# Designed miniproteins, single chains: the designs that were tried, part 55

Each design is a single chain, and the fold is of that chain. pLDDT is the mean over its residues in the fold that is shown.

## One batch from the design tools (miniprotein)

Design m1898
Fold by ESMFold2-Fast:
Structure m1898 (fold): chain A 107 residues (1-107)
Amino acid sequence: SARPSVQEKADALLAWIKREFADDPLLANAAGRIVSLLAEQARAGNEKAIELLDRLYDLVRRNAPTADVLRALIEGAETIIEENKDDPLIVFQANEALHLLKKHLAA
């Protein structure tokens, strides 16, 4: 089968997040921000963002445990922080998401 576009992968991930975290709108918003930032970086040609978005999409497509998807989203947030140290707004948004994702995984 033809490989999905960055936008198709992001849309599938955002739809999964909306369903999986329907009862936790703060976590859904945080996870969605990480997916949107990864998709933006992937469209800009960031190799790490492309790989992480592909991995996240594959996990969701395979119905992997939610904890595995959360761990990949945490890695995504950490990658966004590391790659965007000069952008305080992106770093702030990614750190907020990272905190919420880690808190949920620990529960």
Scores: mean pLDDT 86

Design m1899
Fold by ESMFold2-Fast:
Structure m1899 (fold): chain A 80 residues (1-80)
Amino acid sequence: FSEEDFLNSLHKAFSLWVKILSKGVKYTDELAEEFVKHLSIMSKKAQKRFIKKLAQQGVEHGYDEKEMKAIEEKLLSLLD
């Protein structure tokens, strides 16, 4: 894959992450699965680091820590 393909996949994943945050407890399993699908361009180690960093950034930007941890754990479980 090209650098452009990688950046497009990251942009799509980030857009889906924003949708998950905007829905809070109303985000769907389908939305979570679509998010993880767009990370498949990365190694599993990189996917785990990306998910953890997004959850950490969410907390830093004022989102609830317990909600961010629950979303992180759900997304990480989909990588198995």
Scores: mean pLDDT 76

Design m1900
Fold by ESMFold2-Fast:
Parts: C-alpha cells; sequence; structure tokens
Structure m1900 (fold): chain A 80 residues (1-80)
C-alpha cells in the first residue's frame, strides 16, 4: 500500500534525524535548541516534559520524546 510505504519512509527519516541529534548530545547549546523546538511545536505538555528531562540531564530521553511527538503528527497527516 502507498500509505504503508509513506509511513515506512517517514519512520526512517525520523530515525535518521534522531541519530543526528544524539550525535550532538555533548554540545552545550543542544538543550536550549531542544527547548526552542519543543516550544515551536506548540504542545505545552511536550514542552513541560522536555524541560523536566533536560533539568535531569536526560538529553537522549528529551530527543526521543520530541522525535516520537513529531512522528505522531506526521503519521496522523498521512493517515488522514
Amino acid sequence: SEVEKKLAELRAKIEEDREGLLSLKDDPELPQQLLDYAEYLKDPDLLAKVRELLSQGKIEEAIDLIADHVLSIFEKKILA
């Protein structure tokens, strides 16, 4: 199905972006960039969770949370 192909391509792209961000986990500017991006997504629950994870030094978990949220938005658009 074309929908299954588009979902597989989307998941592969999000995973590539996640791996790219994880390679930057030791960059001192990354936490602020992740907060700015979470704010851009306009989800207050996401922003609160990302802020909490970053306050605990859980940068990888914050990246995963943002990646999963972005994936869910695009999956909904493909399935609509």
Scores: mean pLDDT 80

Design m1901
Fold by ESMFold2-Fast:
Structure m1901 (fold): chain A 86 residues (1-86)
Amino acid sequence: MKDAKLGGEYAVRGGLLAAKAGGNPSLATAAAISGAGAIFNAERGLPGGVSAKSGGDLAQKAGKDAGNEKAKKYGRLGQKYGEKAI
């Protein structure tokens, strides 16, 4: 539960940072939606690990597109904590 929520939070943060840096808006939006879904599920005791991992991957791709290392790092953290929650 806690790892899925943390992974989701990193995916949202990574997506938002990538969007601000001029990254692909579709990837950044998808990362934020998937991350928010992970948080929503985790707060209800539902599985959120897959959503956090997926959101983190999308945030990393958006961060790469933006050339933003912090967004890429947050995407990797979203993937790491999402994986740990599975």
Scores: mean pLDDT 83

Design m1902
Fold by ESMFold2-Fast:
Formats: structure tokens, sequence, C-alpha cells
Structure m1902 (fold): chain A 88 residues (1-88)
């Protein structure tokens, strides 16, 4: 799972940067969320998988609402979760 965790953290860091820069569009957020959900489904840890999927959906919902501060908060929560789980 280390490779999956690292890749998901890279995607989450990108989402955080885009949200902070005010450029996280709903379309970009959808692609990010879909990628995170796809990778999360490959995790052996089902509880971690469910938490990642939940946070990915929250990032998307916040971006669709135009709440980029909230999108950044959820992206940071995802980064923290993945780091705690052992992302490189």
Amino acid sequence: DSDLLGKMREIALGALEMAKDGILSPKAAKLIADSLIRLAKQLSDRELSQRVISLAKQILAAAEAGDLEKAAEHAQQLIDLLTEAGAP
C-alpha cells in the first residue's frame, strides 16, 4: 500500500495547492476525486479506503460549492491521514 499512499498524497498535495491558489475548478476537483476514489479502492485497509473516499467526496463538494477554503481544509485532512498511514 506504500505506493498507493504516496500517489494519493501527491494528488492531495496538488488539490491543496490548487485550492490555496484559487484555481481548483469543479472539473479539476472531479478528476482529483475520481483518481483518489479509484486508488483508495485498491487499498488493503478498508477503513482507510472509506476515509479517503469520504474526504475525496468532501473536496469535490466544497469545490463545486466554490468554497475553496473548505476544499483546502479537506485536502489537508487527507494529507494528514495519508501521512499517519505511512505515505512516503
Scores: mean pLDDT 88

Design m1903
Fold by ESMFold2-Fast:
Structure m1903 (fold): chain A 87 residues (1-87)
Amino acid sequence: SSMVEELEKLLKELLELYKNNAPFEEIAKVLRRIAELLERAGRDDEAALLRKLLEQAEAVQNTDPEKAEELIDKAMALAAHALLELK
């Protein structure tokens, strides 16, 4: 499949996990796969930023879950924006 199709599939999977209040670890796994896809697509700056947001979210998940959720929302928005630019 094309990189666009794979990114769309991963974003759809991510949104479903988020809607169903899936464990953070499952959401983090999909975000890591999105970062790998962006890196393979040559979007290194976006991949690096997504990884940074995920790392920050993982660091605060147990102490500040609202901040972790905000960071995940930013990571999802970044991935969605990257998809729009690739179309």
Scores: mean pLDDT 85

Design m1904
Fold by ESMFold2-Fast:
Structure m1904 (fold): chain A 100 residues (1-100)
Amino acid sequence: HMMQQIEVEASISMIRMAGAVAPDPEDSKAALEIADLVEEMVRNPEKAAELKPKIIEAAKKIKDPTVRRVVARSLRNAAEAATDERVREALEEVAEELEK
């Protein structure tokens, strides 16, 4: 459905926005890296297993609690909207790491 694609794109945009407004440059860089990796994963679901550990590594670099919360929520929203099971599972696992 077209609506699922719009929701995924909106979630990626939210992660980019969180990066753009992050006061710490390292948090900004990590959030923007996550957005790029999630976009690649959605574009190529077969790479989900390869990209998941890279997203988790970037997520661990985010120190600001507000940035962590926004990115985690956006990843959850992207997972709910994802049509590919591999993408959904990978995004759920990354969100869980950010929620710790």
Scores: mean pLDDT 85

Design m1905
Fold by ESMFold2-Fast:
Structure m1905 (fold): chain A 95 residues (1-95)
Amino acid sequence: MPNPEEAKLLEEAAKKIKEGDYEGFFKYVKEYLKLQGASDETAEKSAKKLTEAAKKDPKAVAKALEEMAKALKEGDKDAYIKAELKLVGIVRKSL
């Protein structure tokens, strides 16, 4: 099923990276993770890791989030998984 609300949060997060607003990025990513079913504690910890990854490689993180958002709008599960795996790889290299 297309998830326009989740896609919007990822698009706003990517926009915040382009603006250099990492506080805004953290807030949108945390809200996205909570919509995905994460607890407040898990969402905060994951959003902190993603924020540090975005600071180290802003272009790659923004691109992965934009690809995830596009896949969510189109209901393309394979494209979503591919983009999410790219994001996970970026986060692992940043830590």
Scores: mean pLDDT 84

Design m1906
Fold by ESMFold2-Fast:
Structure m1906 (fold): chain A 103 residues (1-103)
Amino acid sequence: MSDKEIIEKILDALASHPVAHIVAEPPDTAADFPNYDDVVSNPVSLATIRSRVEAGEIKSIEEFMNLINQMHTQYVLLYPEDSPEFAGVKALWDLVEELVKNA
């Protein structure tokens, strides 16, 4: 299976997850997140990653995982640790690691 096929399968699995809405679009604004400007210099979401894959800008699993890690780090810093959104972001990260390991 090519890196692109693995990446597309992972993106489809993430988009199909019950909590995908948490990371589907870039974080909204500093109005929703007091720490937004300190955490978010380059907003990354599933839509951002999918767009870059489709544009041919992501050429390897390693480049893909770097963007997934950036997205994960962004959202865990934005959401309180006791929030369902924080738990959802962690669950999505665990899913990515499992799918990459078994690819």
Scores: mean pLDDT 76

Design m1907
Fold by ESMFold2-Fast:
Structure m1907 (fold): chain A 63 residues (1-63)
Amino acid sequence: MSAEERLALTLEVLRRRDALMREAGLVFDRNAPEEEIQQVNAQDQALLREASREVLAAAEAAR
């Protein structure tokens, strides 16, 4: 896999993660208490893993 292909996949994962965050109603509030920021970060990490699985599965299906 080329560096350019890896970059393209990474950007698609990030775009899908952002879409999943919007669907879940998650808002990243930088002025929230530290505990709330940590909880939102944990949810963001879970959605990032989900987005990665979806994007990679779609790329594999397109082969």
Scores: mean pLDDT 74

Design m1908
Fold by ESMFold2-Fast:
Structure m1908 (fold): chain A 92 residues (1-92)
Amino acid sequence: SAEQAEQLLEGLRGDIEALEEAKREYERVLADPSASEREKIHAEVVLNMLAIGVSAQILIARRRLPKMSPEQAEEAEELIRRGEELVREARA
């Protein structure tokens, strides 16, 4: 349904935003010469966990694309593109 599609898109948006924040935090921790090994490992673990979550949401969104309105499909495709790029960068 349209409501289910909107809830999925809201969830995907939130997961992507969380992954973008985790990536920025990971980069900050890596650039900080005072950061401990524990802090670096923690930031990497958080980044990887969120990347897994985004990957799962992308798979669900791709499977629901044919059932979305044209407007929802366009938003979903943009979110999928952003999410896939972030996941690739997180695993580099």
Scores: mean pLDDT 89

Design m1909
Fold by ESMFold2-Fast:
Formats: C-alpha cells, structure tokens, sequence
Structure m1909 (fold): chain A 98 residues (1-98)
C-alpha cells in the first residue's frame, strides 16, 4: 500500500476538519489545500501554498505530498503522546494529595 499517499490524503482530510471547526483567518486556504490533498492533486496544493508564500516555490509536488504525510504522522503521534503525558501527570498529582 502507498502509505505516504494515504497519510497525505489523511492530512488533507484533517486540514478540512480543523478549518471548518475553528474559523481561523487562514481557514479558506486550509480548506482549499486540504481538499487538493484529499484528491491527490499535489500540484494544486503546491500552487495554493506558493500563492500565499512565494518563497515556497522551490517545493515540488512530490515534496508537498511528503510534507503532508509527515505532518499527519507527527500530528497523530504528538496528540497520542500529549494525552498520555497529561493523564500520567493527573494520576501522579492525585497520589501526592493522599
């Protein structure tokens, strides 16, 4: 299975969900980039990024795909680890109170 492509599409889906939930100033751009990534249209995703940040014109569509896949993998890992750390801290504080 193409794990990198699957992760890149998951990143797109997550960007769309976050943009819709939070109404950030950049939400319209996040929606468009997310939708392009979900469709596997990495050229469109690159063009959208470059339209906001012209310095990123050096990125190839393949690098955009890999960056999105890396972001999705990191986001999933960090979220899980952060939740486990918070749960451990709360448990330790409960033990210190007794």
Amino acid sequence: MEEIEELAREAGKRMVELAKANDYPNSPLMLEVGEALEKGDYEAAKELIVSRWPEEAVLSPEEVKKAAAGWAAIEKGIKKELLEEIEKELSEKAEELE
Scores: mean pLDDT 68

Design m1910
Fold by ESMFold2-Fast:
Structure m1910 (fold): chain A 79 residues (1-79)
Amino acid sequence: KDEQLRQQALQHLDEGIRHVQQGDFEAAKRHVAQALQAASQLPDSDEVLEHLQQALLHLEQGDGEGALEHLERARRAVE
């Protein structure tokens, strides 16, 4: 279960990063929300959840660079 959730979080994180880089913040927010849902079910995920929540906040503000910083940190924490 945890390995499957980790893989789901990573897949959605990678898609979120890709969509931010393409300027598609609406699609990016959907993928980040899915990554957050998967990561919230993992043990010791506080760091990942904090960065995913910060990424969503930056995307809501139209800040793609700030969002990418947090998404990359979340990806490293979940790996």
Scores: mean pLDDT 87

Design m1911
Fold by ESMFold2-Fast:
Structure m1911 (fold): chain A 68 residues (1-68)
Amino acid sequence: SEVQEVEDHISLRIQELIDEVGSTPELNERIREIVLKAHRMIEEGVPPEEVKKIVDEEIEEELKRLKQ
């Protein structure tokens, strides 16, 4: 399933992020926003490869914000 492939990718990337920076309520809320956006994009017919790329970019942006 294309949805399952994206969900597995998101789960792996989230786990890597939490392992690096730690879990906080603020980060957990941001993660929920990223997940909801990814699901919306899939429903709108965006290709799975593009959804995974955007998720990766948003997670990298969040990591950069946390380093400031």
Scores: mean pLDDT 81

Design m1912
Fold by ESMFold2-Fast:
Structure m1912 (fold): chain A 119 residues (1-119)
Amino acid sequence: PLTLEEKRELGERLLNFIRQVADDLISKAEELGVPKEEIDYLRELADRTIAEVREVMERGIAEGKPFDEILDEALKVVRKAFEEMKKRVKNPELQELIDFALKAVEHAVRTLRARAAAR
C-alpha cells in the first residue's frame, strides 16, 4: 500500500500534468484564432476542473481510500470537463485536440495507477 506522502506526491504529479495539458490546449486555441470568449471559457473550466480534482485527491487521501479509487474519481471529473469543452468549442481542429488531450490524461492516470500498484 502507498504511504500518505506517496499518494500526495502522485496526486500532485497528476494535477501538474492536467495543468500542463490545459495550458497546451489554451495555447493551441489561441494559435488557431479561437474567439476570446471560448478561450476564457476554457481557462475557467480548466481552473474549476483542477480545483475539483484537487478536492477529490485531498478528500480521498484523508479518508484512506485506495489510490486507484481516488484516480478513478479524478478521471470521472476530467472526462466530464472534456465533454463540456467539446459541447462549447466549435472549432473542428480544437475538438480533435481536446480528444487527444483527454487520451493523454487517461494515459497519465493509467501510468500513475501502475506506479501505485508497483509500490
Scores: mean pLDDT 86

Design m1913
Fold by ESMFold2-Fast:
Structure m1913 (fold): chain A 102 residues (1-102)
Amino acid sequence: MTLEEIVEELKPFAEKLREELAEDPKAAMEKLMEKLKELLKKKGAKEYGDIVAPTRQELLDKLQELNKKLRETENKDLLLTGVTVDADGRVVGSTMVMPVDK
């Protein structure tokens, strides 16, 4: 499996966000997540949807249930990625599902 191309494209973008991360970590994380989603879609990834929960534990429970469902279908080679945390500590999950190389 290689995320090398995605990582290489994210590195310069993350460096540009370094200053914004100090001033507004929520906005910087949202920009980083949007860039990640854009790059994953270029590689044929399918967005499963946004998962929102009022607590971190509830988000984790939903993500585990989603992962179980994906593995029960013919999607055993899919990878679940992406999570954003807002300024209030509320966890907002933006989930990308992509084919996994060997």
Scores: mean pLDDT 53

Design m1914
Fold by ESMFold2-Fast:
Structure m1914 (fold): chain A 56 residues (1-56)
Amino acid sequence: DEGERMREQALREYQAGVSVASKEHLDQLEQAKKNGDYETAGQLEDQIIQMGRQHL
């Protein structure tokens, strides 16, 4: 299914992004999630996905 394929692709991009993301970037994401700041967490996750997409 297209939706499942897109989820798998996003997961691959996110994993690649995590591998190249700075510790500071990852720490900011964890902090935002702990604070319930899901808007900031979503923005940080999108940035990580974009980094992974560029790396792949």
Scores: mean pLDDT 78

Design m1915
Fold by ESMFold2-Fast:
Structure m1915 (fold): chain A 95 residues (1-95)
Amino acid sequence: RPRRPVTQEEVDEIVKEYEELMKKILEARKAGKRFPLDEQLEISEKDLRISRFLHETLSYEEQVKLREIEKKYNLTEEGIKKVVDFLREMLEKRV
């Protein structure tokens, strides 16, 4: 399957966007807060952008491993860190 090459800047940007998005969702869940509709749309757009980038850059096996990490740790600070570390490892191999 085609894996497109990536730049270090793209890796840094996608990892940052993922971490910021997941931390924002985690903080809202901890606070029992609901996002306004406008913020929900922005979150959905960012999630779709990240998902598209990962689909283009990660192998099927790497995408499966990513989902296994997300399921194992759920939405937690440790889980976010594990996903960030995994994404850096997988994507930096293509820089």
Scores: mean pLDDT 80

Design m1916
Fold by ESMFold2-Fast:
Structure m1916 (fold): chain A 65 residues (1-65)
Amino acid sequence: SKKEIEEQIRFLENALKLRGKKLKEGSYIDSKGVLHGETEDREESEGEIAADKALEKRLEELKKL
Protein backbone atom coordinates (compact mmCIF):
# COMPACT_ATOMS: atom_id res chain seq x y z
CA SER A 1 0.00 0.00 0.00
CA LYS A 2 1.01 3.68 -0.29
CA LYS A 3 1.39 3.87 3.51
CA GLU A 4 3.81 0.89 3.48
CA ILE A 5 5.84 2.55 0.69
CA GLU A 6 6.00 5.82 2.69
CA GLU A 7 7.16 3.91 5.82
CA GLN A 8 9.85 2.11 3.79
CA ILE A 9 11.03 5.46 2.34
CA ARG A 10 11.34 6.95 5.85
CA PHE A 11 13.21 3.86 7.08
CA LEU A 12 15.70 4.00 4.18
CA GLU A 13 16.24 7.76 4.60
CA ASN A 14 16.97 7.22 8.32
CA ALA A 15 19.36 4.33 7.54
CA LEU A 16 21.26 6.41 4.97
CA LYS A 17 21.73 9.24 7.50
CA LEU A 18 23.74 6.75 9.61
CA ARG A 19 26.32 5.96 6.89
CA GLY A 20 29.83 5.98 8.39
CA LYS A 21 28.43 6.58 11.89
CA LYS A 22 28.58 4.69 15.20
CA LEU A 23 26.25 5.23 18.18
CA LYS A 24 27.68 7.07 21.19
CA GLU A 25 27.07 5.70 24.70
CA GLY A 26 23.43 6.22 25.76
CA SER A 27 22.23 6.58 22.13
CA TYR A 28 19.93 4.14 20.32
CA ILE A 29 17.95 3.60 17.12
CA ASP A 30 14.24 2.88 17.52
CA SER A 31 12.13 0.34 15.58
CA LYS A 32 11.44 2.98 12.87
CA GLY A 33 15.17 3.56 12.29
CA VAL A 34 15.14 6.96 14.03
CA LEU A 35 18.27 7.97 15.94
CA HIS A 36 17.87 9.10 19.57
CA GLY A 37 21.09 10.68 20.83
CA GLU A 38 24.44 11.20 19.12
CA THR A 39 26.78 9.46 16.67
CA GLU A 40 30.51 9.53 15.94
CA ASP A 41 32.33 8.88 12.67
CA ARG A 42 33.57 5.42 11.69
CA GLU A 43 35.04 3.87 8.54
CA GLU A 44 32.74 1.79 6.33
CA SER A 45 33.87 -1.46 4.70
CA GLU A 46 33.67 -1.90 0.90
CA GLY A 47 30.61 -4.11 1.45
CA GLU A 48 28.90 -1.44 3.59
CA ILE A 49 29.59 1.19 0.88
CA ALA A 50 28.06 -1.13 -1.75
CA ALA A 51 25.03 -1.73 0.53
CA ASP A 52 24.57 2.05 0.97
CA LYS A 53 24.51 2.49 -2.84
CA ALA A 54 21.89 -0.28 -3.10
CA LEU A 55 19.76 1.48 -0.44
CA GLU A 56 20.02 4.79 -2.34
CA LYS A 57 18.87 3.05 -5.55
CA ARG A 58 15.97 1.39 -3.70
CA LEU A 59 14.93 4.73 -2.17
CA GLU A 60 14.80 6.39 -5.62
CA GLU A 61 12.72 3.50 -7.04
CA LEU A 62 10.24 3.72 -4.12
CA LYS A 63 9.86 7.49 -4.68
CA LYS A 64 8.70 6.71 -8.25
CA LEU A 65 5.76 4.63 -6.93
Scores: mean pLDDT 78

Design m1917
Fold by ESMFold2-Fast:
Structure m1917 (fold): chain A 99 residues (1-99)
Amino acid sequence: GLEVSGDDALAAYREAVETDPVIREGEELRRKGLEAFEKGDYKTAAELFREASRLYERASQRYADQAAETGDPRLAAVSRLLYDESLGNRRNAGVALAK
């Protein structure tokens, strides 16, 4: 298949973050989760990371659907990066709950 370079994938992801309100909400929840974790508020951190994971997963599926419809490999790359963010936030929620 046609692979997108890492730089092109990251550029497409940055554009998606800037333009997509669901991704922006996920980014804000992830940031707030990290701030709560750093303050020792692990329960709040876990909840925020869990919510961020859900939004990234939803956005990932939408970009995957658009990639399938359009054949645009940049949208496929955005979907994969959003899925990775979903998994990372789920892991961070688990770490917070283990405190």
Scores: mean pLDDT 88

Design m1918
Fold by ESMFold2-Fast:
Structure m1918 (fold): chain A 96 residues (1-96)
Amino acid sequence: GSMIKEETLKLLKESEELVDKGLEIAKELFKKDLSNEEILKLIGLTLRLIGLRLDIERLRKEVEKEASQELLDKAKKILEEVKKIVKELEELKKKL
């Protein structure tokens, strides 16, 4: 098997697990007494996570057909973006 394929699928799985974690944090935050600015930020972060979930699913299908360095690089960028959003959700939770 291609080591690139295995690494890419591992990164996509990590990203998917972090998206699920972020969506659970968002769900709990929507139950809290938030300012209008915090609600708008939470909506924006939630929509970005949903978009990234779709990107992960599409990229997984491409990788299953043929792995490449380009797809690995895309998976790395997705993971970085998911980590950034989850960190913003955790920081929002800490302020409450």
Scores: mean pLDDT 90

Design m1919
Fold by ESMFold2-Fast:
Structure m1919 (fold): chain A 64 residues (1-64)
Amino acid sequence: SKEEARKRVEEYLARIRAGEPLTDEEMREFLKAAKEAGGVGDWRIVEENGELVLEADPAASAPP
């Protein structure tokens, strides 16, 4: 499950890095997979107005 979620996250990240926009449905699926994988990079998953969104994790970024 987590391994499959990580693969899905990497697939979506490759598309994002290529500059391809995700649809709202694809973004929700990406965020669900990222949550199952334990986050993605320096980003955390938060729930806002009943939807999952990406937020920069302040603890993951080194302070200046």
Scores: mean pLDDT 67

Design m1920
Fold by ESMFold2-Fast:
Structure m1920 (fold): chain A 79 residues (1-79)
Amino acid sequence: SELEELKKKIEELIKEMEANKDDLEKFNEIMKKLQELLGKLYEYAKKNPEYEAEINKFIEEAQKRVDKIMEEVLALKAA
């Protein structure tokens, strides 16, 4: 489904961010793509309210993972 394809791509981008914490240029490129796909999920939720709760939960979990990665990247730059 379109929803599962979007979720899979977001999961892959988060994994790629985790692998590229030391490559600032690539990390920023991945972050831009991630924000674009999260935007598409928000639009999907608006058009498909039956999936809103599932999508919101997925976005919250994804955002928590991204926030943790961002914290780790900032810690590496401070050292």
Scores: mean pLDDT 84

Design m1921
Fold by ESMFold2-Fast:
Structure m1921 (fold): chain A 76 residues (1-76)
Amino acid sequence: DLEKAKEFVKKAFEEAGLKPDEQTIENYAELILKLVKEGKKPEDNPAFQALLKSKDPKTRKLAEAVIKAYEEFVKS
C-alpha cells in the first residue's frame, strides 16, 4: 500500500541525511509500488541507473536510499 511505501522512503531518505519533501516521498513511494507490481528492481530502470552513476554525491545518495526503501518494503 502507498502509505507503507511512503514510510519506508521517508525513513531511508532521513537515514541518508537527505531532507525529503512530501512530493518527493510520494513520487518514490509510487515508483516502488509500480516496480513491485511489475516484478522489477529500481536498478533495472535506465533512468535510475543514470542516477547511480551520477557525479553528484547527493544524487547517488538519493538513488541508494530508494534502493534501500525498495528492499525493506519487499521484505516486510
Scores: mean pLDDT 81

Design m1922
Fold by ESMFold2-Fast:
Structure m1922 (fold): chain A 86 residues (1-86)
Amino acid sequence: AEETVAEAERLLDRARELIEKAKSLPNTPEGKFEAEVYLGLAILAASVTKIALENDKSLPEEVKQELLARADEIMDEAEKVSKEIR
């Protein structure tokens, strides 16, 4: 349970880093393509985290819901950034 929480936190932190990298890229066709790759990877990391959290029966419900909400927030932000750079 504590190990699952630590891993989820790590993956969500990595997803945030990827979104920030996407935002730092130049507004060129090449930069926009690279940004989309980073945003896709952030969404993948958040999605994998949600699956792991939903399959861990040992997690306290409150902790699980908090981490699921954070994953959803990251996915929503990545999709918003993707829309804004296009």
Scores: mean pLDDT 83

Design m1923
Fold by ESMFold2-Fast:
Structure m1923 (fold): chain A 118 residues (1-118)
Amino acid sequence: SSDLQQAIQQGRQALRDGDYDKAEQYAIEALKLAFKKSFTAARMVAWSSAPDLGLDKNEVQRIIDRARELLRQGRDDEAAEVFATGILRMLEQRLGRRNAIRVALDLAFSAQLMADTL
């Protein structure tokens, strides 16, 4: 969606400006918007990218399973929050904050492209 594209652009600009707090907020928003646009695209991008990013696939799957359970309960906003913050936290542990934000924005962009082809 246009809102998702705007969140990605604003996050990337904040990252260039060295405003990591703002960049992190936009990265979380972008991941949430990507998740809400297509859970299938968001989970597929996160899971398939995990090995290349040095992330534990089993931990990524636990985040996906928790978000899926929240969706089954009609708790869509909480599902998006769990997905976005869970993925960003894993990226931060592996890559550090700046690289995690960059990668999170890239994952949100990839999920948007995948959603448009499904």
Scores: mean pLDDT 91

Design m1924
Fold by ESMFold2-Fast:
Order: C-alpha cells, then structure tokens, then sequence
Structure m1924 (fold): chain A 80 residues (1-80)
C-alpha cells in the first residue's frame, strides 16, 4: 500500500519511540538514518517500511522472526 510522506513519518516516529525503550541510542539513530533515506523517495509503500525495519532488526539481532508493520505500530501505540 502506498502511503503519504507524512503518514510514513508518523509511523517512523512511533516505531523509533517504541524501539528506543529496548535499543541503544546509537542503534536507534542508525535506524532513523535508514528510514530518513527511504522517506526522501516520492512514493513510499508500507511494504518498503516493513522490509527495511525487518532487515535492519535481523542484521542487528540475528533474529529470523519477521514483524508485521501493523503489529509493530500497535505495540508502539500502547507506549503512548
């Protein structure tokens, strides 16, 4: 699904806020930089956001478990 840059930014901010509870400031900043690079594109899909987050988490944690973006957003909202 294609989403607006503003919606993608809201998802980014929610996910980074949630992950900051579990990850180092350095790791959160590294993920933010990758997400900001994606947000420079004119068209952003929910799949691109999901794939980027899952690939980054897999690389950093070695965890093969993929997280659905909708589930991650819901977990982040519980922290509000």
Amino acid sequence: MIISKSEAKEIKDLILSYLSEFLSDEDVKALEEKLDALLKKEKISTKELEDLINNWLKEKTGNEEEINLEDLVERAKVYL
Scores: mean pLDDT 75

Design m1925
Fold by ESMFold2-Fast:
Structure m1925 (fold): chain A 70 residues (1-70)
Amino acid sequence: MTEEEIEKIKEELIEKEGIKEKTIENIIEKKLSEAEILMYGMLLFPEGQEKLAKLAGVDLSKLDTPSKPP
């Protein structure tokens, strides 16, 4: 992932989901546990959850997501 892609995801998570910049930096630096990342993911909409998982390298199958038809 490029630095530009990281900045774009960071801005979206801050503006749309209200995640603090320092929390995103901790995720990128791998300072947070998988459980902590999943807890933040549960507070986001599905698009934000996918972006958070991409930054953290976490499996989304561990999130309790509502079943939406394709």
Scores: mean pLDDT 67

Design m1926
Fold by ESMFold2-Fast:
Structure m1926 (fold): chain A 100 residues (1-100)
Amino acid sequence: MLSKEELKEKVKEIAKLIEEMLGEKATPAQREMLKTITENILKAIDEEDYEKAIEYLNKLDALAAWMLSEQGLVDDPEAQKKLKEIVELSKEIIENLKKK
């Protein structure tokens, strides 16, 4: 089972993957949304509110998929690969949070 610090580092990795997926196409509003939800997940983990952390992670995954669609990247193989990595990493974090 992952420690709180390892879980927080994986959440930061998801945020980085989303930024890499969007690249130059990310709007300032999308970057602010990503920052806000990432900070909310990290805070929930710090407060040991794991149900809230899971809720925000699911919202982060939905946000990533929505941003991919809005930027017209749905057919981009590299963007799709990063979205798959985001989903797989989120799944690992959620399974670890459910066991705490």
Scores: mean pLDDT 83

Design m1927
Fold by ESMFold2-Fast:
Structure m1927 (fold): chain A 67 residues (1-67)
Amino acid sequence: SESTEENLKKGKEYFASKDEEKQKVIKEIAEKLIEIGDDIDKGLEAAKDAKTFEEVLEAIRKHLKEG
């Protein structure tokens, strides 16, 4: 559990050093994922073939826009 918490802390610090625009996009996607609730698994399945983080975000956004 501590290893997971340390990785989350490092991830948070990494994102804090990124462009504010990227943080805004991530927040928007997170809010939409919360809104769809039980459809979250379907959104993740749409991203299963994505090879990069940005492709994952695009696949999820496309699924949410169509839902």
Scores: mean pLDDT 59

Design m1928
Fold by ESMFold2-Fast:
Structure m1928 (fold): chain A 90 residues (1-90)
Amino acid sequence: EIKVEVTVGKFGDKTLISVKVYIGNDIYTVRILIDGDDFKVGSSEGVEVKAEKDGNTLTVTAKFKDYIVTITVTLNDDGSVEVEVKVEKA
């Protein structure tokens, strides 16, 4: 069973998105920090991460073991975010 947990937190003018992917007994974490038009991405050890921003959409691709996780973040003008997570077998 694969479970995904998404947590969105506000830290002043910054938004932190934490994505946890549970695969069997393993937990993989991807964190995205949004600061206006800038962003930073971090991950658990052993996870390869690529990030691309196009307009108001940030796409983060994380690869680990036999899986690819695609995280799509939509940045709204009011400062809210929408997060979509897709998990695929590589």
Scores: mean pLDDT 81

Design m1929
Fold by ESMFold2-Fast:
Structure m1929 (fold): chain A 74 residues (1-74)
Amino acid sequence: SDEEQRELTEERIAELEERAAAETDPARRKTLRHAIGMLRHLERESLELRVSFEEFRRQVETLEAALDAELAAL
């Protein structure tokens, strides 16, 4: 549902903002802040396209995996 998508988005953004605030490396912090923007964009598109919560959750997990890979490469 739209409500479940918003709740998941808010939870994951809060986690990313906490990680960004604790991050001392400027490049890693920038990458984390970029991921927050991507997650906000993903929520908006998913709500517009009426994707299921299960599909949205998979997209969020894909974004998180990509973020972890990008951070590992820094």
Scores: mean pLDDT 86

Design m1930
Fold by ESMFold2-Fast:
Structure m1930 (fold): chain A 86 residues (1-86)
Amino acid sequence: MPTPEELYERGLEAAEEAKRDRELAEKEEDAAKYAGYMIRAVGSGVEAALLARKLKEMGYEEEAREILEKAVEAGALSKEGAEKFL
């Protein structure tokens, strides 16, 4: 099973990936490329949220909250959606 440290690192990485793909989508004029970036951003945001939930279940609530805050900041999750993973 992954360690809490590995889950935390991957969760932050996934949130950063979501932010990057969301920013690329916002600059894209082609509808198909926009959709591709948005799909990737949502996928990475959901991965970050699931990793955060696992960290919370292991007792790492502060690390979980940090990952969720970054995913919300990235626009991959709503604030209300992120709270469901806590």
Scores: mean pLDDT 83

Design m1931
Fold by ESMFold2-Fast:
Structure m1931 (fold): chain A 70 residues (1-70)
Amino acid sequence: SDEELAERLAREAVEEAERETGVKMSERTLELLTQAGLALLTDMGENVDLEELRRQLVLAARTLAEREAR
């Protein structure tokens, strides 16, 4: 399902950001990224670019990791 795909990509993005920043991210951040992934899948429609979606989620996770370091 799109929900399972979005959660998987969000979790991978969180793990990447945690490795790069050394910051442990919250469950709330995973939920926010999952929702962002779902929104992106909806926006892409039938032209789903999974590599672009993964790239966008990783960039978002890196930004949110800095916010959680506060």
Scores: mean pLDDT 79

